# Designs tried in a protein design run: designed miniproteins, single chains. Part 95

Each design is a single chain, and the fold is of that chain. pLDDT is the mean over its residues in the fold that is shown.

## One batch from the design tools (miniprotein)

Design m3524
Fold by ESMFold2-Fast:
Structure m3524 (fold): chain A 58 residues (1-58)
Amino acid sequence: MEYSDEERERAATVAVNHAKEKGKKSLTVTVGPSEKKLGEAIKKKAEEAGIKATVLPA
């Protein structure tokens, strides 16, 4: 199933906010091959918040 653009942005925001609340300086996310856009959205939001993001293929 494909995420909508809104769902991807919301998921990315939630993940970054959760990492920030836990005081994390880096975030590693594993995304499936059909979810590359979600991985990119998470990386962009994390970098905007000053968190180093690493996206790994599943």
Scores: mean pLDDT 74

Design m3525
Fold by ESMFold2-Fast:
Structure m3525 (fold): chain A 65 residues (1-65)
Amino acid sequence: MEPLLPMSAVIFAARELGASEEQIREVKAAVDPDELLTPSEVKELLLRAGMSEEFATAVVDRVLS
């Protein structure tokens, strides 16, 4: 069973890893803050917000730790 990641934890991890406030605003505009997303959905979301695949993977790994 794939773990579901809370959007609040994803945003926190992205900020911790150096995402800009502009990138964070893009993420918040695309999803409801109460959403639970799979790792694959989180990566897709972060890529759409202009983050690299490597950065998106690092955010997911941080949330899963």
Scores: mean pLDDT 80

Design m3526
Fold by ESMFold2-Fast:
Structure m3526 (fold): chain A 60 residues (1-60)
Amino acid sequence: MEERKEKAIKRWEEVSPETIEKLLASDNPLARKLAEVAEKTLDLDEQLEALEPFFEEVEK
């Protein structure tokens, strides 16, 4: 379980930083705010709450 969890974290570290940079470079203020919150917190509950504005943006 520990090894599987570590693998998942490393995968997110490799992909997430690039995605976060893209969101920060976006002209969309909601995407930037989301990226800042995601970078600050790694808790799933908090990340899900931060993703909510992004989902609203996609649905518009």
Scores: mean pLDDT 57

Design m3527
Fold by ESMFold2-Fast:
Structure m3527 (fold): chain A 60 residues (1-60)
Amino acid sequence: TKEEERLKVLEEYRKKMQEIDDEINKLVASGKITPEEAQKLREEKFVELSREYLRKLREI
């Protein structure tokens, strides 16, 4: 059903959000980026992810 497809897309979105946070947290922990750079990177990555999520929802 379309509802099952939406749930799968939402679950994938949640997994990708967690992966982004984990990756950025590793960069901060290793000293490769500052907390300010991390916040900017999170915003950029989450905007991209949100656009992809909305695109997938339109296909359902």
Scores: mean pLDDT 83

Design m3528
Fold by ESMFold2-Fast:
Structure m3528 (fold): chain A 65 residues (1-65)
Amino acid sequence: MKEEIREAAEKAKEVLDELTEEGEEGIGEAMALMRLSVMKIAAERAGDEEAARLAEELAREIAER
């Protein structure tokens, strides 16, 4: 689960970087945060608190950019 969350976050950052260059940063950020939010909920339901925490930390990094 952690590895999947990390891969999803890295892919989201790549897409966000591309959209930022095009001036569409807000849409890329919203989609990345939505994906990570779903993954956090899935991790919490699976009892993987560390994966849930990782998803939250990565979402915060994206939101603070």
Scores: mean pLDDT 71

Design m3529
Fold by ESMFold2-Fast:
Structure m3529 (fold): chain A 68 residues (1-68)
Amino acid sequence: SSVEQAREHIRRAEELLRRGDYEGAIREARRASQYAHDAYLDGDTASAAELQRRAAELYREALRGRRE
């Protein structure tokens, strides 16, 4: 499902962020956001909102890391 795919990409983004792979974390966070949007369109609104929040947090953290 889109929810499961979003969760998988969030997990990958978290792993990449821990390893200092900020570019990888940005890509995975963006993919997670895309699947969270698909989940929202499928009617999984509560799950989609949580997943989008997590993806956005990871994206911002990765952007900060990329700047140094």
Scores: mean pLDDT 88

Design m3530
Fold by ESMFold2-Fast:
Structure m3530 (fold): chain A 60 residues (1-60)
Amino acid sequence: MTEKQLLAMAEYLRKAGYTEEAEKIEKAVEEGDLKEAQKILVEALSDPEVAERVSEVANG
């Protein structure tokens, strides 16, 4: 996953109300740790409620 894609997903998390998870991803990207940013994203989206809210924001 690219830096641009990770930041776009962080923005969707922020809009869905998951500000803390969005900030963690943005910090990992800023530190150059794209692997860590991707792990944080995958862990957040492993919650079906989070995945559904993010999907609504991304498609609405």
Scores: mean pLDDT 83

Design m3531
Fold by ESMFold2-Fast:
Order: structure tokens, then sequence, then C-alpha cells
Structure m3531 (fold): chain A 98 residues (1-98)
């Protein structure tokens, strides 16, 4: 939908800004998780999994809600790539973080 495209573009712009200027890990992690979610919707599963992993690492010690979201996005991407065992592990970790 046009709304999803606008949300994806907004997330990409926010992420670029946060990569260029010092930002709290939690804020950068949220932007990465949102961008990765958009990549899943576009069928870019490998790129989505990589960015969601980065988001999870940044969120691990700062924001458990963002950690759970990032792990869920990575799990969805991994499932689409046929990496079912890794996807199940990420879903388990997301439940523990929530």
Amino acid sequence: SSKRAAEFAAAAIRLIGLELEPAPDAELARALAEYARGLVEMGKYEEAAELAERAARLAEKTDKEVLAEALEVRAEALEKLGKLEEAEEDRRRAEEAA
C-alpha cells in the first residue's frame, strides 16, 4: 500500500540521519528494526535478517521491547529463507525479552 511505502521511506531517512550523527543505541536499534520490517515486506529477506540482527545487538542492553521486535523481524526473514531452526531460536528469545 502507499502508506507502507511512505512508512518505509520515513524509516530509511531516519536511519540515515542516525547513522551520520551520534544517537542512543535504543533509538538507532528502533530505526533499524523498522527499516528491516520494511525490507521483509519488500521480499529482501537476507538484508532484513542482517539489519534486524544489528538492531537486536544494539537493543540487547538498552530496550527489551525493541529487542523483542527486532528478533521477531529477524525470525520472519529467516523463516522465509528456510532457516527454520534459527527463526525458532529468535522467536524464543523474543518471548523472553517481552
Scores: mean pLDDT 79

Design m3532
Fold by ESMFold2-Fast:
Structure m3532 (fold): chain A 84 residues (1-84)
Amino acid sequence: SAEEYWAETMPVLLRKIGELLEQAKKAVEEGDYEKAKKYIEEAIKLAEDFLEKLKSLNAPQELIDRAEKTIELVKEEGEKILKE
């Protein structure tokens, strides 16, 4: 079910996104903005793929809204990283 997929996948997804965003921060500190952008794009892609999978499972609107909010938060954090 969509709820089972959420419960099993979301903790792993958030850890992987966090790792990619940490790698992006390190790339910015090294002056490699192209590498930082690539890590941010990978993090956004993971969140977007998660949303598309939830849609394919006919997830309740509440879960779709939460996944969309996760994408927004990843994009916002990525923008903050690139401004540092």
Scores: mean pLDDT 89

Design m3533
Fold by ESMFold2-Fast:
Structure m3533 (fold): chain A 85 residues (1-85)
Amino acid sequence: SLVEKARQLVEEAKKKLDEAKETLAKITDPVLASRMEIAIKQVKFNIDLIEEAIQKNDLKALEAHMLALKGLLSLIESLIARANA
């Protein structure tokens, strides 16, 4: 179901947030650090939006927020790669 896929995506996002936070602690470039901090906050906010959409049974909002979260996770992966370069 869409809800099961959303729960899996949220679990993956939580693991990626832990990795992002560990990476952030090692970043010496203040611009890259700022970008990572903003991305982490956006992922957390989007997880809350997904949980709200599940509670309200708003499947259209759920699909939109899942798509947004996938984009944010790709951004975090890119920032982690840049930090480890």
Scores: mean pLDDT 90

Design m3534
Fold by ESMFold2-Fast:
Structure m3534 (fold): chain A 69 residues (1-69)
Amino acid sequence: LRERIEELIEKLPPEAAEYLRKAVEAIEKGDFATAEEYGKKAVEAAPPELRPQVVGLMLEAVRERLARE
């Protein structure tokens, strides 16, 4: 998962990449409200063709975080 997120970040515009990093960090901290806010901004700033990957990887990160509980 981390490797796929890193690859996507390299393909994203800098603004979208920063929002995605912040969303993933918030997910790892269990702050899902902040993750949703930055996730929406990452999707909005991402090129249309990459938006499904942004959403998919964020959902996988949430699932992995919840599996630890």
Scores: mean pLDDT 78

Design m3535
Fold by ESMFold2-Fast:
Structure m3535 (fold): chain A 57 residues (1-57)
Amino acid sequence: MSEEDRKRLEEALEEAGKVSSPAFYELARREAEEMIEAGKPLEEVLRAIENAAKASQ
């Protein structure tokens, strides 16, 4: 994963954390790392984080 991709992922997780709980942040980060290891594209990972954050509200 590139440095730019890593920054985009961290920013998405921070935004999700602001609208959810710290427990959600930890879970979302773990799921994102698993998706990346499974070969999911970053765009799909970012979308999953955003959708999960909206669903938790």
Scores: mean pLDDT 74

Design m3536
Fold by ESMFold2-Fast:
Structure m3536 (fold): chain A 86 residues (1-86)
Amino acid sequence: SKLKKAQEETTELGEAYAAALKDADPSLEESGKLLEEGARYYFIDEKKAEELFKEAIAKAKTEEAKKALEGAIKKLKEYAEKLLKE
């Protein structure tokens, strides 16, 4: 129950972050999709999720974009861990 709810809410947050990143910078659409996929796999296959997050950052072309993605990924992970604790 808790794990299923954490996975669903983490996926929703990943989708929200992907949408926000694309809205702020359309060049981040591909990176946002990878971040969203990473969020979906976070509680299913952590290794795959981490590789997807790395690919998302690698797709970014500017330092500002990379920092935005790193920040979003960090917040997503912190939120996911908090959901399991609550």
Scores: mean pLDDT 83

Design m3537
Fold by ESMFold2-Fast:
Structure m3537 (fold): chain A 62 residues (1-62)
Amino acid sequence: LEELREKLRKYGFEIGDEPLVKQLLEEYKKYPHFFEMLGLSEEDLYDPEKVLEALEKALKGE
């Protein structure tokens, strides 16, 4: 799940040593449209693997 922290930092998110799900929920609160653009709902943020898959798909599509 370190891979998800690295990808979020690459997208400009401030990711520290806090639980990943907690940080994802805070970022969704600030930037909900970013996650909606990736096809992710708030419930999807409780599954870090699903978030990682969506970010990898977005990166390959660029």
Scores: mean pLDDT 72

Design m3538
Fold by ESMFold2-Fast:
Structure m3538 (fold): chain A 83 residues (1-83)
Amino acid sequence: MVTMSEELLELNKELAKAIKEGDVEKAKELAEELAELAEKASRSERLGAEAGLTMNLLLAYVLGQEETAEHIAEQIARVQAAA
């Protein structure tokens, strides 16, 4: 059975792939799914998810994907607020 930590890690990997492929809509959907799952996770799992989202935010900015980056930033704020 897939654990919460494994699912959060896999979603962050899929998000990175969507960003690299320039799929803005898929990246937004994956970021939202990741944030929703992180809200239900333990504190340590949530911190791991937040770190992954932050790395993907940086990746989106480096690739000039401003819309995707802004959406990921909003999802990071959502995860932090759920504390």
Scores: mean pLDDT 82

Design m3539
Fold by ESMFold2-Fast:
Structure m3539 (fold): chain A 116 residues (1-116)
Amino acid sequence: MKVEEAKKLLDEGRKALASKDYETAVKLFEQAVKLAEGVDDNLKAEAYINLASAYLQLGDYEKAVEYFKKAIEVSKDPRLKAEAYFLLAQAYYKLGDIEKAKEWAVRSLKLLDEAE
């Protein structure tokens, strides 16, 4: 039930992102993180990725970096980790840290290779 509700919030949040309603997307993804807590680590990671992406669209690149790193820490899925690494690279690029952006982009590609 918590998993179903968290997935519903992720879907609603993604619709808000598509409509450029970034503040609503943030609130929905924060609720999804709370519902996934202690229930599903990969679902929590997905919620953090979406939350960080909403902050990236809002121009809050520091929060985007923070939440992509949380997604990486919690995720057990190499594909979710690779996605978070790639988006973390974009956030660093927006912050002007080109060297970190390159490092995380390369790590994303390598992790996808290692995941088969």
Scores: mean pLDDT 86

Design m3540
Fold by ESMFold2-Fast:
Structure m3540 (fold): chain A 87 residues (1-87)
Amino acid sequence: SILDELEALVDELLADLPEEVRAAVKAIARDGYRRVVEEGAPIEDVMLEMARRLAELIRRHGLSEEQRARVGLAAERVVRLLARHVA
């Protein structure tokens, strides 16, 4: 499923990050999927909310530059995947 693909993508890109960070990113991705694909929320609003939550997560956990870059890459790929499957 697309949810399995989103979770696998996060686990692959963030493998070396703390489990709490990976779990939080997966939760943000799943919430984005639900709002865009299942609830028909405007994708622009959902993307902005996801970006805000990820920025707060990065600050909260004091992630390094390399870790921040990987979280950004994971977010970009999640957004691209959601865009491909939006109804």
Scores: mean pLDDT 83

Design m3541
Fold by ESMFold2-Fast:
Structure m3541 (fold): chain A 59 residues (1-59)
Amino acid sequence: SEVARRALTLAKIGLLYAMLGDFEKAKEYADEAIRLAQQAGNDPEALRLATEAKKLAES
């Protein structure tokens, strides 16, 4: 679905921001990605990447 594709894209962007040290943006993108992934029936790849981004941003 389009929602699942958007969730995955946002999760990847969130992870990139976390790797660059922009933790505020990483959390914003990760939270939105998690929300969309849940709406898309819990897309496993999007949830995995978004959760990883959020953990990096919060650690």
Scores: mean pLDDT 84

Design m3542
Fold by ESMFold2-Fast:
Structure m3542 (fold): chain A 64 residues (1-64)
Amino acid sequence: GRGPEEEGLVIEIEGKKFYSMKETLDYVLELQKETGGKLTPVIKVNGKEFNSLEEMIKALAEEA
C-alpha cells in the first residue's frame, strides 16, 4: 500500500517516533534496563504491533 508518511519510520514507542534502527535499539535497551522490561505490552514497529520487547528487538536485529 501507499505509505509515504510512514516511510523512514523504524518504530514508534509511547507515541515517540524513531527514524533510525540504531537509535530505536539503544532507546529500547535503555528502557528495558531502567524498568526491567516494563514497557507497554503493545509496541508498534513500522505500523505492526508486537506483544513483547524481545520480539521487537529480534525483528530489528534480523534486518540489521
Scores: mean pLDDT 60

Design m3543
Fold by ESMFold2-Fast:
Structure m3543 (fold): chain A 68 residues (1-68)
Amino acid sequence: MKSKEELIAEAEELKAEGDELFAQGNYFEAAEKYEQAFLIYNQVGHPKAMDASVKAGIADIKYAVSKV
């Protein structure tokens, strides 16, 4: 299994992918990436889990309002 450092690096990559998707207006996929990052951060007990969770929530709201 991956070390905690490798898992954190994976979560950072997922968060960066989410940021890029969010910038492109792809809020649904951005939310999915942020949620994946949150799960990894939460698993390793990293404080960035909260930030990833908040970003996922914002992306989900943006997606909901963009569907009109």
Scores: mean pLDDT 81

Design m3544
Fold by ESMFold2-Fast:
Structure m3544 (fold): chain A 59 residues (1-59)
Amino acid sequence: KKEELRKKLLEAIGRILRAIGDKFQAELEGDEEKAKEAEEEIKEAKKELEEIEKELKEL
């Protein structure tokens, strides 16, 4: 349903923005492990975004 997909889209965008902030903070603090975790979160959120976009196209 379109409303549910829109909610998921906004959540995925929010996750990407948050992870970018976390990565920047970790890099500033020199925490390589945290920076790597944040980068993985960005990749996962991007995959979710692509899946949602594909579902929206089928509507």
Scores: mean pLDDT 80

Design m3545
Fold by ESMFold2-Fast:
Structure m3545 (fold): chain A 92 residues (1-92)
Amino acid sequence: SKAKELLEKLEKVLDEAWQAIRDGDYETAIKKLEEALKLAEEFEKVSGIDTTPLKRALEGAIEAAKAGDRFSAEVYLALATMQLALVKKILE
């Protein structure tokens, strides 16, 4: 389904954001997090499932990455990963 494809893309870009943060590549991390935010919005439109907590975590990760705050960026990214897992469980 379109919703499942969007979740798979979202999971992939979050993994790429994690790797970019670990590599200290904040420019790439911000780009991937912004892609994840757009995918979450598209998933919400297609599925009707509320992704507000996921979107808020992604926004927090973007702001932390822009500030060069690795610790806060990793915390927000972990929260986003947890929220994605909850959304996947609702769809199963």
Scores: mean pLDDT 89

Design m3546
Fold by ESMFold2-Fast:
Structure m3546 (fold): chain A 56 residues (1-56)
Amino acid sequence: VDDTKFSKEEILELAEKAGLDVEELEKMMKSEEYTMEEFGDLLSEYSLKELEKLRK
């Protein structure tokens, strides 16, 4: 999907609902200066990585 428009608030809210660490996402935002498009993709991949950690 090419229409990946997320606000910072939406990303943090989705992360909290998904059981992710909101503080870690905020640190990632600050360190990399991601765009809205990049955050959409990053959130998807980040969620997968976090799910893999839970499996270990």
Scores: mean pLDDT 59

Design m3547
Fold by ESMFold2-Fast:
Structure m3547 (fold): chain A 55 residues (1-55)
Amino acid sequence: SRAQELFEEALKLLEEGKYLEAVELFHEALKLDPSLEEKFIEKLREIVKEETKKK
């Protein structure tokens, strides 16, 4: 699906460190399929955990 394709592309941009472009594509994917919001939030939680483990 188009929404899934945009979501996958956004994840690749996150892996490349292109955060602003990744967020833009996540937003487009969410407009097409709001159920992707749960997956997006889960990815954000993982990123936060990786940062906070440095404590």
Scores: mean pLDDT 74

Design m3548
Fold by ESMFold2-Fast:
Parts: sequence; C-alpha cells; structure tokens
Structure m3548 (fold): chain A 56 residues (1-56)
Amino acid sequence: GSMLEEKIERLEREAVRAALAGDGERAARLTYEVFKLLGKPELGERQAEAVRATYG
C-alpha cells in the first residue's frame, strides 16, 4: 500500500497493543491520529474518548 496506508496500519496495531497493555491514554492518542489521517477528526475525538473510558 501507500506510505499513508502503512502508517495508518502501524498506528492501528500500536493502538490495539496499548489498549491490551492497559495504556488507555496512549491507545486513545493513537486512535485519534488514525481517524485524523482518515479525514475524520471529529469521529476520532469521540473514539479516543471511548478508548480512554474503557482502557484508561
């Protein structure tokens, strides 16, 4: 894929790993970056908040 696609896939994998490790703040931040790169920052903010509430 493109460099952008590769970056998104890496960030998604890192977000999942952070969440499973109990690092909710890092997982939330990485989740926001993914949605921002996808052109959906507003959805990213909502998803990051949900991740913090669940794993933070």
Scores: mean pLDDT 86

Design m3549
Fold by ESMFold2-Fast:
Structure m3549 (fold): chain A 86 residues (1-86)
Amino acid sequence: SEREKVDEEIRKRLEELLEELERVAREAQSKGDFATARRARALATLLRGLTEELLNSDASPEQKRKAFETMAEDARRQLAALRERI
């Protein structure tokens, strides 16, 4: 169904963002920047939780895409800021 396709697309995009956040966390940790590593992992935890709530909601496929895109854009902005600290 369209709902299943959108949910799968969102999960895949989430996995890509989580992988990128973990790369930043590992790089920060390797440089002794434990504060940046913790922030990256905290953002990953928040993004995972918010996405799970979205996927479990009664929102339409279109509403889920729009909500996730907003979260993804915010996450990418925060990721860029974290990279600048390393």
Scores: mean pLDDT 89

Design m3551
Fold by ESMFold2-Fast:
Structure m3551 (fold): chain A 55 residues (1-55)
Amino acid sequence: DERIEESVRRALELYEQGAPRVEAVREGMRLAREQGLDDDQVNEVAQRIAEALGP
């Protein structure tokens, strides 16, 4: 789903600009909700961000 990928990309850009991990995740989830994704898809965005940033 392109909307999931867009939300993840937005979060990674924010993190690269110096935002804390938690803020980047929240921004990605917020964008996903704005795009009309359901709760399961919003959780998938959070998981993909966590995977991309690592532990």
Scores: mean pLDDT 82

Design m3552
Fold by ESMFold2-Fast:
Structure m3552 (fold): chain A 61 residues (1-61)
Amino acid sequence: SVEDELLARLQAILRATHAADHASLQEANAAFTERMRELAAEVRARHPEVRVRVLPSTLQA
């Protein structure tokens, strides 16, 4: 399902962000936020029926 696909991709992005060496939490947050925005745009383009938002609590600095 779209939900299963989204969750798998979210987990992959989160793992990649945690595995990467970041100079600061701010840098890590910026990288994660950008990838989440890209994912949201892709999901909206492919599945316009799904309402996707980047949550304010996602790795805020």
Scores: mean pLDDT 66

Design m3553
Fold by ESMFold2-Fast:
Structure m3553 (fold): chain A 55 residues (1-55)
Amino acid sequence: SREDELRRQIRLLEEAIRELEGLIADPSASEEEKERAREQREMLLELKRRLEEQL
């Protein structure tokens, strides 16, 4: 169903967000890498919010 498809997409976004959070918390990552990860995370969080609103 469309609901099942949305829930699957939300789960994939949550996994991607967790990976970005790991990079942001990584002491070996450069500040430039962390900044890009923060920007990407913000975009994915907004996309996730929009998908959740469709449920």
Scores: mean pLDDT 89

Design m3554
Fold by ESMFold2-Fast:
Structure m3554 (fold): chain A 90 residues (1-90)
Amino acid sequence: SMAERERELARLISEATKALENGDYEKAVEYARKALELDPDHPEVHILLARAYEKMGKYEEALEHARKALEISPDDDIVRELYKRIEEKL
């Protein structure tokens, strides 16, 4: 059902966020990628992936996901700042 899919998406985002906060960047990427399978255009998931890849020093992958988040939410100042920060590393 839609409600079951929404609960699973929320759970995966929560687990990805916890992994990111705990410095478990590989687990954060795993959970976030599973969340993208449920909703490929979810800006919060692309932000989580961009942050996790940035922490891993994978700036090209980080920039790709930050770009996707910005395409979905072009007026989001937080996403613009994230994109700029990652771009400056390249």
Scores: mean pLDDT 89

Design m3555
Fold by ESMFold2-Fast:
Structure m3555 (fold): chain A 61 residues (1-61)
Amino acid sequence: SQAERDEFNRELSKFVAENKDKIPKEDLKKIAFDGVNLFNDGASVDDVMKKMKKKADEILK
């Protein structure tokens, strides 16, 4: 739905803003790209954001 797309876009923008100075640019772009693909394949916003955050945490460890 449009509401789910709007929610995903807000969460994605927030995720990028929070991680842009912590994660290498190329890794952040890859996480975002993979997240967009998962959402387009029918994954929920919550599931996509959980996977993106987990991947970011793995890089930050």
Scores: mean pLDDT 84

Design m3556
Fold by ESMFold2-Fast:
Structure m3556 (fold): chain A 96 residues (1-96)
Amino acid sequence: KELIEKGKEYAKKGDEKALDYYEKALKKAREEGDKRLEAETYKALGEYYESKGDLEKAIEYYNKAELLYEEIGDIEGSIEASVKILEIAVKEVFKK
């Protein structure tokens, strides 16, 4: 979606404007009942917080994306989100 792509452009530059675009995407998804757009936006938020080193928020948003992908029957999207959560968890275990 256009709003998510704009958000990703700002996220690549470390610009907090990414959050404004993701917030607009979530609002649109909720108003339209577009659970796929909502899941895609949560995945993008997970990627954003992961890039910032906020692993707790990254896991939170990947979990939200996973649940929505499962709800709409997007098995591939759900698996991708689960893999991201596992990758973060493994990194934290080996960091200690």
Scores: mean pLDDT 81

Design m3557
Fold by ESMFold2-Fast:
Structure m3557 (fold): chain A 68 residues (1-68)
Amino acid sequence: GPKEELEKAKEFLESIPEVKVTKVGDDKLIAETTLDVSSQIGLVLRLIGDFPELEVSVKGNTITVTAK
């Protein structure tokens, strides 16, 4: 379910050296990244593809992942 996908997304994001998970909630993750815009887009597409029950958004250097 969305909760389990969120936990797996957290583990995936924590595996990326350029990404730091800063907040973990029951239905939301916030991460800061040093990735460039092109790499951020690639990461978002991968997250959407691997975790279809999650919504992903990026604003500047902040990645927000929420359960639907």
Scores: mean pLDDT 81

Design m3558
Fold by ESMFold2-Fast:
Structure m3558 (fold): chain A 75 residues (1-75)
Amino acid sequence: DILEKAKEAAEKGDVETLQKLVQENPDNAELLYYLGVAYEKQGKLVEALIAYKEALKLDPNFEKAKKNLEKLLAK
């Protein structure tokens, strides 16, 4: 399951795995969300912001991505 693999990669901060998954599935908002989570774990806050914004472009009602984006913007 691609989403289970993405979730595990995000928990580990494995940006490389998530970049490959996003490249193979560019219209999947949940993969972009997990890429954002992985970037945050690496302290790459600008890249995390971009990933969450791209997730919200694909799914404007994606509450998890919106919540994480709002937290980053409040810093």
Scores: mean pLDDT 85

Design m3559
Fold by ESMFold2-Fast:
Structure m3559 (fold): chain A 100 residues (1-100)
Amino acid sequence: SSIATFEELIAKNPDDPLAYYTLGLEYFGRGEYEKAIEYFEKAIEIDPDYDAAIYANLGAAYDALGEYEKAIEYVQKALELDPNDALAKALLEYLKEKLK
């Protein structure tokens, strides 16, 4: 499976943020948000500037778990790296409405 393939890739290349990010997206797609967060956080620990999309997806995963404060924090970090990220912009507006 794709998960087993990426786990093997991580074992051989533990400092590759792409492998962690891709595995996080696979878990996110399965609705396994806690697992997705673990792998997204590992990707940004290796390279915090690798891709703004990782932060937007962290925000989306935290929103799915009801962790709105963390979701806002990560969405704001995504916008700091890429002010034009459409997912981050939409999610920030949505989360601000939820907290009113």
Scores: mean pLDDT 85

Design m3561
Fold by ESMFold2-Fast:
Structure m3561 (fold): chain A 76 residues (1-76)
Amino acid sequence: SEAAELLRKAAEAAEAGDAETALRLASQAMVIASQTSSPETVARVEELVKRAALAIAEGDYERAAELLREAAEVVE
C-alpha cells in the first residue's frame, strides 16, 4: 500500500530526527488512507499518527518511529 510505504518512510525520518519530513510523509499517508481504506482503519491510523506527532513534539523520536511503523501495519 502506498500509505503504508509513506508511513515506513516517515518512521525512518523520525529515527533520523527529521521531524519535518516525518510529519509531512505521515500527513500524505493519512490523505491516501482516507481515500483508500475503511473508516475503521482510517480511525486507527489517525490515532497512531496523532500519537506519533505528540511524541515528536516531546522529542521522543524512538516512540514516534514505533507508532508510525504500527500505523503502516494497520493500513496494509
Scores: mean pLDDT 88

